Designed miniproteins, single chains, continued (4). Designs and how they scored, part 84

Each design is a single chain, and the fold is of that chain. pLDDT is the mean over its residues in the fold that is shown.

## One batch from the design tools (miniprotein)

Design m14916
Fold by ESMFold2-Fast:
Structure m14916 (fold): chain A 65 residues (1-65)
Amino acid sequence: GAKRSAEAARKAAEEGDNAAAASAAYEMGLQAWKQGNYEGAKIAFEGARKVDAEEAAKGAELAAQ
């Protein structure tokens, strides 16, 4: 059920599907901005940028094996 879908989504992101994860974070930021929560929107937009940096670090660790 839901746990298998969540695990598959995480594996897709690790395999280079970072655009989907970043897009979702960006959409959450837009929703917060529309609700007047500008602080939350800023945090969500910063989170989208961090997803790519985290995956780059994981790739470097895998290459060292």
Scores: mean pLDDT 62

Design m14917
Fold by ESMFold2-Fast:
Structure m14917 (fold): chain A 86 residues (1-86)
Amino acid sequence: MNKEIQTGLLESTRTLEEVLEELKEAKKEKKPVPKEVVERLEEAMEKFERAVKLLESKIGKTPLLEEFKKKVEEIAEEAKKLIEEI
């Protein structure tokens, strides 16, 4: 149970990081952002929020979880800004 939630958090974070790199590359090359990249970002965000909600229900709010949430929110915010600039 906890391992599955943790895996979901890690997978979502990795997907968000991959999307961010793809967006940075597209901006540098002045290429249009594929619709699939935006959809993948939205899916990863939803999966992350669901995993956080489940984890908080099981172990409560911890400083480590709060730091992790901030990190992912920063990644998502950066990706949204890049999408708007492209």
Scores: mean pLDDT 74

Design m14918
Fold by ESMFold2-Fast:
Structure m14918 (fold): chain A 83 residues (1-83)
Amino acid sequence: VTLTSMQVYVYYQAAQRAGIDPTQVVLSDAQRAAFNAQVANSTDTPTVQAQLDPDGDGTVDDDTIDAFIRQVRDNPEDLIVDA
């Protein structure tokens, strides 16, 4: 899964609010739950919600979370410069 710069930024903000280090390679179940709660609370448009939760089940898929972690590792500048 490839994330947009907007998705990476939103996920980064959600991770920070949940107290998660977004560079962690592996997240605990509690950290994934906290992350999903912050993502759900920060999304207010149907289009953005569909991108964050494409299955519409109210949670971000593990594959999407793993893609976010990889994207942060590969493109840290997207978080810094709001690109």
Scores: mean pLDDT 58

Design m14919
Fold by ESMFold2-Fast:
Structure m14919 (fold): chain A 64 residues (1-64)
Amino acid sequence: MEKEAEKKIEEGLKEREEGLELVRKGAEEGDLRGVTRGIGRALRGIGDAIDAALAAGWPLSKVK
């Protein structure tokens, strides 16, 4: 159902935003660990959003 995919995409995008905020703060404070953690969170969120979008975006007729 598209509603489930939309929620997963939204969650992934929120995770990306949180990761980018951590990167920005880490860079300002010179905290390399914080920057690395932020990048990891952002990438995970993006990955989840892409996976959900691909599953929802492909024609359901091809996914039996």
Scores: mean pLDDT 73

Design m14920
Fold by ESMFold2-Fast:
Structure m14920 (fold): chain A 67 residues (1-67)
Amino acid sequence: KEKEELERRAKELEEEARRYEEQAQVARHLAAAGAGPSAVDVARIAEEKARKAREEAERLRKEAEEL
């Protein structure tokens, strides 16, 4: 059942990445509306976290496919 666990963890990371992507989008909208440089920083941090979560999820899915 290791394959099922890897797929479940990958799905959790994909959901986490989606949440960060949404957070980044909201922060980008706030920055465009004049919220200031802090909103830009929040967007950049969220975008980086989303990317890392996506990369980890892809790695786990590849491991699951190799089982």
Scores: mean pLDDT 83

Design m14921
Fold by ESMFold2-Fast:
Structure m14921 (fold): chain A 96 residues (1-96)
Amino acid sequence: MAEEIRKIYDEALERAAKTDDVEERRRIQAEMLARMAILLGEHEGRAAEGEELAQAILDALGKDLTDELEARFAPAVAAIEELLKPIVEEEKKKRE
């Protein structure tokens, strides 16, 4: 899982580096999180829930999640962010 998440993160970082458009960067981040939600759902045998979270993230593209959606998916979003923390730290060290 961590290696797959890292690959998704690296792809998003590469795409973001090629654009100076803030809206495009937001789209790239939303797509990254959506792909991670799908992967997490598949890994835990909850593919439908992962796809639903991914759709909610994409529907919120360029906007904050509604309070209802954020509350519903908060644990999954927090889990994805926790999984990203060590990857982001490792990549920051490799870049510098």
Scores: mean pLDDT 66

Design m14922
Fold by ESMFold2-Fast:
Structure m14922 (fold): chain A 72 residues (1-72)
Amino acid sequence: SISTDSIDIDTQNQINQQNSRDGSIYVMAQTIINDQPNSSISTLSQQISDQMNIPVQTAQNYINQVIDQQNS
């Protein structure tokens, strides 16, 4: 994307290393989406919620971020 998102993925990953929980959840979201590209956001969110012990809504936010990046 060239207009709206100014955050570099590498920079985001460096920030997330100090906030390890957020970084780990984001990586899990990327993995789950890549493994199950035909699954609904709800299904993917539940899997991440279960594995990372976080609310489904929080997991959905990470999935939406990954999907948005892939569709940019």
Scores: mean pLDDT 70

Design m14923
Fold by ESMFold2-Fast:
Structure m14923 (fold): chain A 66 residues (1-66)
Amino acid sequence: MSDNIKGNQYLIQAAQYYQQGNFDKYQQYVQQAAQLLGISVQTAQRLAQRIIPHYQTMQDDLDGSG
């Protein structure tokens, strides 16, 4: 299996830790995902952020006065 699958799993784990309030593990898993995917930590953080809104749709809707 390629590093791409592991990196994606690490991004999902990072998002889960972020939702649990474990920001230290969030950052650690983002770094590991970045290494496995061959991308920057900044890019991995952006990818993880795409997962986080899926969990926090209710929060965005709460503030969504558009």
Scores: mean pLDDT 71

Design m14924
Fold by ESMFold2-Fast:
Structure m14924 (fold): chain A 89 residues (1-89)
Amino acid sequence: QPPLVRVGPALQELLSEVGIEADVLSEPDLYRGLLEYFIKKQLYRFDVDGNLLDVSDTLLGRMMGRDSLSLDDQSALAAVLRRELTELE
């Protein structure tokens, strides 16, 4: 079975925008929820290929300390996930 993770309150608030209310998720479900959030917040006017997301005025942008997120450089997102996730055994 895929490992379960507990999400912190800021990440849970973010995931609630895509209809995920649970604070414990499997890793595949977490990443699917993040993908749905990125699709909802991705502004095509920023990058038509979807490689750059405008996260200004979003909770994710505040959590990362950035106004944009590159899909080619996810280090800031990885740092947020490391801070907000607790692996469950």
Scores: mean pLDDT 68

Design m14925
Fold by ESMFold2-Fast:
Structure m14925 (fold): chain A 85 residues (1-85)
Amino acid sequence: MERGRKIAEDLLEAEKKGPFEATRVAMKYVKDGVTVEEAREILRYVVEDPRASAHTILAAYAVVNAAGGDRTESLKAAREAIERL
């Protein structure tokens, strides 16, 4: 499994334990190091997953921001996903 997909799944599973657990897991991965490409994959997989809550989508967006990805593009994707909930 690609690392981005694995991290996205970890965020989605963490959310089941509490609304801020996805953020905690995301911060741990950011500290370990996440590339811009991995961060984009994380956001894409989270946004496309019907299990995703607003908290998990925002955690994925925060990973893209922390990795140095396009904040405007990522914010738009996160916002559109939250509006579909």
Scores: mean pLDDT 81

Design m14926
Fold by ESMFold2-Fast:
Parts: structure tokens; C-alpha cells; sequence
Structure m14926 (fold): chain A 88 residues (1-88)
């Protein structure tokens, strides 16, 4: 079963710990999150983050900018997850 909150928190933590602008979906799912592509896509859809999908890649820079916008530049993964959950 997909745990979308867990997946989102791991994705946010990865985006905040790296300076990469983008990441391949294959690399992210296989080496970072250890989930299927279907689970990642379902998670992004659940939180309204499908716009971060750019072909076979995720736009990590756009994710970081979205986090900054929502929390005023405070990169607390728990607060960010709470903000995203409030959109559903």
C-alpha cells in the first residue's frame, strides 16, 4: 500500500538536502525512495504536485520554490507536509 505522507516527506527531505535542480524518476524511485513509479505518481497526484513532473524527471528546484512560498523560507519537513496535507 502507498503511504503518501511518508513518500512526500522523503521527497521533500531529499530536495532540501541536495542542490540538484532535477532528478530522473527512475533514479529517485529506485535509489532514493525505494518505491514504484506508480506509487510516486499517485503521491504527486494526491498532493497536487503533478506539475513537478517534466518528462522522465522531477523538478526539484520547483519543489524547493513551492516549499519556500508556502512556509516563507522555513525548511521544516513536518511543517511543509502539514501545509501540503491541508490542500487535500
Amino acid sequence: SVNPVYILNKLIAYALLTDEDEISIDYLTENVLHISKKQLLATLKYFGLEHLIEGDKINLKALREEIERRVGGEFDPEKVAKVYLSLK
Scores: mean pLDDT 77

Design m14927
Fold by ESMFold2-Fast:
Structure m14927 (fold): chain A 98 residues (1-98)
Amino acid sequence: SKAEEAIKFGREAYERAKEQAEKLRKLGEESKDEDLKKVYLNEAESLEKSAEITEKKIKKAEEEGEKKVPELASSSSGTMITVVGGEVSAELAEKRVK
């Protein structure tokens, strides 16, 4: 239950990142300068692709966590939080353990 809420919160954060990418894409389309337009579109594509990779990792973690939640609950809620964020959360988990 609490683990599901943590996963949901992480997903919402990354969905927000995708919305930012779309705003950048719109800004590029509105730009009348071809060079500036290209820069904005490139940044939007990069951010969108990174967000997709992170979301894919979150979904994979959700599938794994759903079967391991009872075991992880005995360890700590923090473990589930580190799983939710994919690559970013993995770095935080390593920093926490160290």
Scores: mean pLDDT 61

Design m14928
Fold by ESMFold2-Fast:
Structure m14928 (fold): chain A 105 residues (1-105)
Amino acid sequence: SAARRAQLQAMEANSTNQELIDRVRAQIARLDSIDRLREEVARNPDDPVSRVKEAVLPGLTAALDADVRALTRDHQLELALQKKGLSLQQIKQELKKRQEALQNS
């Protein structure tokens, strides 16, 4: 979707954290793959393969939405830390601590 792409591109433009930028780029590539799959289904509606592709689209979209929601929370934390005047190194350390805490929960 154009709105989702714009949201991800805005996150990429406003992030100073390379790992977060890489995660955003991965979600943009994933969105491109979903959009391509939708275009293939639209071009070949009577193809049995298109019915299988169409059936997986809601699950792929839901998984993308969940990952983008998590990414948005990490970006909001980055922006809050930037506003507090933390260095790039301090922001990287705080984001890493959050990721480690989530993995150990």
Scores: mean pLDDT 84

Design m14929
Fold by ESMFold2-Fast:
Structure m14929 (fold): chain A 71 residues (1-71)
Amino acid sequence: MEEEKERLREAAKKKDVETLRELLLNSKSPEVRMGAAYELKKLGDYESLREFLKVEKDPEVKEFVERLLNP
């Protein structure tokens, strides 16, 4: 959704880990979840990515995040 994409951009700019985690876990948009995962990887929050992999059901999103953790 457009609101979540804007929220993702602002959180990335501010390095707002809490908002990025919220978008990663709660966004209904696979694109927003992948974007949040990428930004969290850049900030070194690997624990959030590991927790996310336990609950994510979309195979494309799972593959993307697994690749972020194990390049």
Scores: mean pLDDT 82

Design m14930
Fold by ESMFold2-Fast:
Structure m14930 (fold): chain A 98 residues (1-98)
Amino acid sequence: MEKYLEAVRADLSGEEMPSKEELLEMLGEAVRRGDGGVVAGLTMLLLKKGVSREEIFEVIEREAPPERLEETLEIAESAIELYEEIEEYKKKVEEKKK
């Protein structure tokens, strides 16, 4: 939990975020705990670092309990869709500023 909040704070302040490997480790821990909010947030941070959808799903499939696998994959998918919508919106806003 604390490491996740530090990663979010670093992203918001423009400071260096934790490594890709550390963010993936935190994702695995959140998945094991069933912390959907942290899973969603870490999924978006990983996408910002250039981590693929496939790599994120591999961590979830490896770490999720069988009874929560489908739910956790749906949370990650929703976070990916939201991230893609935010990036498209930013692109449109930047085009209008020019």
Scores: mean pLDDT 77

Design m14931
Fold by ESMFold2-Fast:
Structure m14931 (fold): chain A 79 residues (1-79)
Amino acid sequence: DAARRERIRRLIERLLALLAAHPETELTRAQVAEALGVSRSTLSRILKYYKEETGENPWFDYQVELGVRALVAAVEASF
């Protein structure tokens, strides 16, 4: 189904752009799903599809990056 594959690719592109736009503040899955105009279950399926196709987990990578940035901000705020 070409239409389904195209829709998934566009949602993944929008997802990656949205996560990149919010590097300092954790977006919940509900907020991301709302911003993309999909259900939370659809978001979970898209993330699974992307992981199966690329071997990457953009949600996990986003959580790691947020944790690193939060630690840097905490250190900077201490000075």
Scores: mean pLDDT 72

Design m14932
Fold by ESMFold2-Fast:
Order: C-alpha cells, then structure tokens, then sequence
Structure m14932 (fold): chain A 100 residues (1-100)
C-alpha cells in the first residue's frame, strides 16, 4: 500500500537531515531537488495531484532524467502508473539520491 503517516514522517526527517548532502551530490539541478522535497511535504497534506502537475509543468526534463537514472524507466511509464506507485517512485528516487 501507500506509505503510512509514520513512514512518511520518518522519510521527511531523513531527507531533512541529509538535505545539504542531497542538494550537493546529485546531478539533478537544485530547483528540481527543491521541488521534489516540496512535493513530499505537500503529499503529507494530501495534495499529490497538485504536486504531480507542478513537477511535470516546471521540471519535465529533470523528472525524465531522474526517473531514467534512478528507476530505469521513462517519464511516460511513470505517468501511466497509479498514484501509489508514482508516490513510491518519488520517495525511492529521493532516498537513492541522498545515498549516492
């Protein structure tokens, strides 16, 4: 299923603690990374559709590069998946970026 509220809180804490490392080491531009972090915060508020729309409108190329690099998939495949799988992919992508 989707991440629980407790799992989401734990993920947001890990991202916040490693945010400087995440922004410094990943080849994604700073603006795309800040949008992904904002996306996770908005998801906690139940606004996934708003987040997805903003991400695709402003950072489509960066999203495509990130999804290809970290998930080995296309942006079109990501867009065709269900909201739960889309959300899990974003979480996995952010965590993978922090660990690299």
Amino acid sequence: GALSAEELEALLKEIKEKEAEFLATDPLNKEAKELLLSAIRKVKLGKWEEVKKEFLEKYKKEAEEAVKKFKNSTLEEWEKSNDEEQLKAVYALILESIKR
Scores: mean pLDDT 58

Design m14933
Fold by ESMFold2-Fast:
Structure m14933 (fold): chain A 80 residues (1-80)
Amino acid sequence: PPIVDRESARAILEVVREVLAKGLSTEEAQAEIRRRVSDRLRALGVPEEHIKAITEQLVALAGDPERLAKVLALLEEVLG
């Protein structure tokens, strides 16, 4: 599995939180998460294969709000 460093975890948390705050449809939220997370992780120098794995997992989680909420809580706990 890809190792997610603290900076990448923070970028993921920020993007997902902002997208959820917009009140978009599931499909619109999935598209925004894929685009914005990919852009942020690429800017941080994360390898493309890791970006693909991370974004596809997050897009799948966006289709399951209950699981997404649990993942966000875990990321917040890791980041402090």
Scores: mean pLDDT 78

Design m14934
Fold by ESMFold2-Fast:
Structure m14934 (fold): chain A 96 residues (1-96)
Amino acid sequence: MDPEVFGKAVRGARDALGLSQRETARILGVSPATVSRYERGEIYPSKRVEAKILAIQLRAVGYSDEEIIRYLTEVEGVSREEAEEIVRRVERAAAA
């Protein structure tokens, strides 16, 4: 994916859920400065961080928690336990 297009998609999803860069950083397990660099297209995330960003993006476009868990497990190869933890972190941050 084009890093510029990816960065704009990350920011758009974050804004749609009302998440700060700091809250997003907690979900991804990175620094807020790293989130800013993703959003500016300066760096591309690891596959593990990309799966977490994908969960935020799917939530932003209206996918349910179960649909996101199924996508992460069946398409991205994430364990069910890890997918459930990712979704739980996104929901907790978006509800606050």
Scores: mean pLDDT 80

Design m14935
Fold by ESMFold2-Fast:
Structure m14935 (fold): chain A 83 residues (1-83)
Amino acid sequence: EREEIEKRYEEAIELLKKAMQALDAGDYETALKLIRKAAEVAGLDGEKIEKYVRELIEQGKEVEAVMYALAEIESAYLARLLA
């Protein structure tokens, strides 16, 4: 169980790193798809997270968008470890 939780967290962080690279390249659609998938792998509502991240990116808040996604993924990981 713990090993599976850690593996899913690692996969989610890998997807988030790829999303950051896509944002740096100006490929916002690929970044949003990767963030959505990272959230889903972490056991979160990917659609809800994608929507808010898209709003932040549209405002030019790309760093805040990534930080929000990371915080949500980390919170989900910690919640599963403590359950």
Scores: mean pLDDT 84

Design m14936
Fold by ESMFold2-Fast:
Structure m14936 (fold): chain A 80 residues (1-80)
Amino acid sequence: DEAVETLIEAGRRLLEETDAEKAMELANEVIEKYPDNIEAQMAAGSAVMAGAVGMAAGWSDEETARLMGEALLNGALGLE
């Protein structure tokens, strides 16, 4: 499953990120790569929303990226 593999990889990369801007770029790359895949759009969209909330709330970049990674990984697991 190409979309699930991409979501798992992106989620793992997000968990390793210490930069919220790079985390947002990774989530948006998934959105652009799978525009017609509703499940991938929902998972990546959830990660982008989590990142926006974290940044707006003044969370650390690491905390924001972690939340985004968890959202993507949970979305990928839900596709199985």
Scores: mean pLDDT 76

Design m14937
Fold by ESMFold2-Fast:
Structure m14937 (fold): chain A 61 residues (1-61)
Amino acid sequence: SADLKEFLDEEDKLLAKASPEKRKKCADRLTFETGVDLQLKLSPEERRKRRLEIIKKYCLK
């Protein structure tokens, strides 16, 4: 899907701005939030949007 590729490209671009230490902290947060997303039964598109927002909030600060 073109939208999935666009989300992956945006994620890669955002993560490239983060230090390695911030990326590791971000990975732990993403793992936790992925567990929550599975419980909420969100669509794949909604999960990708939520993932990008988590990266912006927790990886780039």
Scores: mean pLDDT 73

Design m14938
Fold by ESMFold2-Fast:
Structure m14938 (fold): chain A 69 residues (1-69)
Amino acid sequence: PPALDPAELEALGAAVRALQESIRKKKWTLEQMKEINELEKAGAPLAEIAKILGIPVRHVSILRRALAR
């Protein structure tokens, strides 16, 4: 089994944290997309969806386009 020096261990730890943050961000985005889809089904306009979720209208538009495909 290879041994890591302190610098290599620190670099590996930073890479693992970055990956974990990316995964958490993906999960958060999926939940946001689900809420946007539900609100859209209820007939809410983009401005209303943005207000309910507390995010900018541009962000709602981006997520909605990703959902619609």
Scores: mean pLDDT 70

Design m14939
Fold by ESMFold2-Fast:
Structure m14939 (fold): chain A 68 residues (1-68)
Amino acid sequence: GEEEEKKRKEVAEEVRKLVEEFEKKHPDLTVRAFLIDNETVKLVVRKGDEVLEEVIPISKLPEYLESL
C-alpha cells in the first residue's frame, strides 16, 4: 500500500544519511547499503583491497558502523 511505500522511503533515507555521515568521518572507507526490507540492510564495506559484506538489522547499523 501507499503507507508501506512511504515507510520504505523513510527507512531508505535514514540508512543513506547514516552511511553518508559515516563516510564523511572515514574517507579511507567506502560503504554501500542496500535495503533488503524495512528492518534489514546489506552492507558492503571496502577498505583498500579488503571487502566485507554483512546483512544486519537496521537497528544495529549505528553500532556496526562505530565498530569499523
Scores: mean pLDDT 79

Design m14940
Fold by ESMFold2-Fast:
Structure m14940 (fold): chain A 87 residues (1-87)
Amino acid sequence: MLEGLKEHLEEHKEYLEEAFNSLSEEEQKKILAAVPEVAKALEAGNLKEAIEIALKAASEVTKDENKRSRLAGYLLLEAAKRVLEKR
């Protein structure tokens, strides 16, 4: 499941990274601050909780629905990489 999520998100890596790179340095730090919490939810097998945490963090940076979804995807990808590197 987690490997499949990572592969799916990596197919859209450039699209997700573009949204993150469009942020200011301060906004990027706010997004990255959520990575450990998202990673904990993924490690526990709580995909729904991980998605909710990622969307909440993205919502603090943008009100645009498309950009919010892209930033949440970026957070999930970074968190999934962190969890898989530990294995």
Scores: mean pLDDT 82

Design m14941
Fold by ESMFold2-Fast:
Structure m14941 (fold): chain A 96 residues (1-96)
Amino acid sequence: SMAAIQKRAAERQAELDRRLAELERRGVTEEDVERELERLRETLERLGLSEEEREELLEEVREALEELEKEGRSLLDKVALLLRATLELELRHEVA
């Protein structure tokens, strides 16, 4: 059901927003970015993606993180990027 998928997406987005607000309140560290990058890698392994697909996705994420760094964006923005990437992968797995 499209409605069920949309509901799960909304619930995960609300949880993401709560986590980002908490991180902003306590202060985001480079270690938080590293933890979310590791979660993304673990998610890619769980989904059973090919080595080529995993390398392509990790390269896209690396390029996006470098762009945020060039723009002088915060560590919170980097964590948000990684959390959104993980959420998108999990939702695609549920739909596929």
Scores: mean pLDDT 80

Design m14942
Fold by ESMFold2-Fast:
Structure m14942 (fold): chain A 64 residues (1-64)
Amino acid sequence: MTVTGTLTDSGAGLGISNGDRSESRGAPAGEAGQELYNEGLKLYKEVGVPYTEEQKKKLQKFLA
């Protein structure tokens, strides 16, 4: 099935290629890496994968 011609057809907001927010805040490369890591943690939480000691330490440093 194919759907086209909708208001939110392209760029659902997940696409970071827009650059609007990045341009506004000017996020450094380090923060971009942290953002990706946070997404991984969310997936681990939903899937129920046990956290490793390294991940726990990084999580504490991130929250601290």
Scores: mean pLDDT 52

Design m14943
Fold by ESMFold2-Fast:
Structure m14943 (fold): chain A 115 residues (1-115)
Amino acid sequence: MEEVREALRRFEELVRRGAPEEEIARALVDLFLEIARILDPELAELMEERRKEGVSDVEILGDFLSYLMSKLGLKLEEVIEWIERELRKRGFSEEEIEGVRRAFREAEKLLKESS
């Protein structure tokens, strides 16, 4: 839980100061990896292996979203809503949930712009 909060704070700080897209993508992978460790530890292991293999952060973001959509049988917006509910259940505030929602918007933007 605290690891997710720390990763979220770092992501928001990087976005606020206009950090390079590569730094933002790395912070997003760090955030989603910590979320995966709580919600789906097998996904977290897959993300760590992909990172060790030298797969780009943007590709790992795509893998995270595709994995959850496939596993849960949900559309992207429904996956985001599921993650929000699971984090609320674990004591995340509405301010923290809005931060996570912003992270998903930035991930979608990076995926679209990197194509």
Scores: mean pLDDT 85

Design m14944
Fold by ESMFold2-Fast:
Structure m14944 (fold): chain A 82 residues (1-82)
Amino acid sequence: MEAIKKLEELKEKALKAKSIEEVRKILDEMYRLAMENLPDSEVPRAIGLYLRALGDILSAKSLEEAKEAVAEFADELIEMLR
């Protein structure tokens, strides 16, 4: 599925990000992809996961913590789209 491939590519990009701001931009791109491709029944779960990941990124004390949060979000979205 094209959406899964794009999420895997965005996850790789996020892990190579040089700033927390870049990680956040990639999180927003992942969320947009999820909203375009998930069935309506999964939308509330995706919103909850996004808000959790966003909170984790905004409260991150290091770039590594922000990358961990966005990678976990990507993995959850990939599982929802399978």
Scores: mean pLDDT 86

Design m14945
Fold by ESMFold2-Fast:
Structure m14945 (fold): chain A 55 residues (1-55)
Amino acid sequence: ELSKILSEGLSVSVEYFKKGDFDQAVAINKLIQKTLENPSEENRQELLDAIEAAK
């Protein structure tokens, strides 16, 4: 599940970058980094919420 959430987050980051939405791309990359450094339930949920908001 963690690897899936991270891969989905990376895909969303790439799509934001392609669309020129650099602020959102940076924001989700920070959440990815935070989750990689500390994969707590809170950090995973925050990243998942950002992924869902991008849909």
Scores: mean pLDDT 81

Design m14946
Fold by ESMFold2-Fast:
Structure m14946 (fold): chain A 74 residues (1-74)
Amino acid sequence: SSAEKELSEKIEEIAEEVREEGEKKGWSKVEMFRKTNERVKELVEENKDKLSEETYKKIEKGIEENEKRIKELE
């Protein structure tokens, strides 16, 4: 759907924005992953009513996998 496409584009935009900011501030990969994950969680929470249960669970699983990677890098 158009809403799911917009959400995907916003997620990519967040990742790019965090990368640019992280490069300017000298953030580690771990810090950039944490910032991206935080912003994506906020975006998903704001749009949970617009997502199918299937899409929501898929994104939630992705967030969980990203959190595990963050822990492995710490």
Scores: mean pLDDT 76

Design m14947
Fold by ESMFold2-Fast:
Structure m14947 (fold): chain A 59 residues (1-59)
Amino acid sequence: MSGEQQQQMLQRGLQIVQLYQQDPQKGQQLIAQDPNGELDFQMGLAYQRHQQQKQQQAQ
């Protein structure tokens, strides 16, 4: 099992999260236009939270 599909979804999710943080309206539109937009967005959020948790423990 390669995980390439999950990696692509993660990268897309992070882009959606970044756009949503800069412009929530455009971020929501992008989520709605993509068939997997909600899943990608949630994956991006989960990854961001995991990275923040690691950073907090490292400090």
Scores: mean pLDDT 75

Design m14948
Fold by ESMFold2-Fast:
Order: C-alpha cells, then sequence, then structure tokens
Structure m14948 (fold): chain A 85 residues (1-85)
C-alpha cells in the first residue's frame, strides 16, 4: 500500500511530492522556513522527519487527508520516513 507525501511552502508552492511504500525513507534538500506536510491516500501512517544530524523534527500519526505544520529551522537535508499503522 502507498501513501503520497506532499510538502508545500508558506506561499502555497509544492516543493516536494512523492509516493511512499510502508517503511520507505527519502531525503530532500529544503531552505529554512514554514511548510505544510500532507498525506494523501488511505489509512493511518506514522510520519517522521529528521534533520541531517539525526534530530527528530516531526514524529506523528497522520490519517490520509490530514495536513500538519512543519517548521525547518535550517536550510539543509532532511529525511522523511513513513510507516503504515
Amino acid sequence: MKVKVKITDENGNVVYEKEFEDGEEATISLPAGKYKLSVEGEGTWRVTVTDADGNVLLDTEMKAGETIDLYLPESGEYTIKVEKL
């Protein structure tokens, strides 16, 4: 089963969009700023976002169709992981 993760910047521009399988990880480079992270598909998913140093910025359960605020304190590389619940 797949879920789509979409990240939108504060101006409404989609800066990242990818379909994930259960347990998949992906890295992305983004500027510091305020973002929104949404999940599209079906079911409930654990979404984790970590910085390049391994600090956890987000670790939450999201239902398909939900959107949450994501704040990135520094420009750099981030890892997104999704796990199906």
Scores: mean pLDDT 85

Design m14949
Fold by ESMFold2-Fast:
Structure m14949 (fold): chain A 62 residues (1-62)
Amino acid sequence: KEELILEIKKILKSQGYPYSIINDLIETILESNPDEKTLEEVIKLVKQGKVSQAIDLAVSVK
């Protein structure tokens, strides 16, 4: 689970997001406590540049 969070953080950094934004997004994801399958889908969306959709998925129940 920690490895998936680290991968999300790494992808966001590679896409040019500032550290403050990355930290806020990661905190939001962690507060929602998504399962590993949800985190894998978040990673796919983030890789596609669909960050807003990824965050919505992470916070929408589970």
Scores: mean pLDDT 77

Design m14950
Fold by ESMFold2-Fast:
Structure m14950 (fold): chain A 78 residues (1-78)
Amino acid sequence: MDSQRFINSQQRDKNITLTSKLDPNAAKKAQDLIDESERLGLQGAQSTDPDVSRALFDQSTTLMNKADNIATNAINKS
């Protein structure tokens, strides 16, 4: 079973939309994490240092996973 760690962008959008209807505070927290993840991903892509790029991508992935977990937990409790 694909864990929440590997949610694609379409499923993420659906989860955030549903979460915003069920728990707006959880949706806001998840969206803030998605926005930060996206920013770190862009910084990683622009980095010329492979160690810096890898660290930024790892952090981006970690934040995205946290956002996915927040949304999924809100949906599962509803």
Scores: mean pLDDT 79

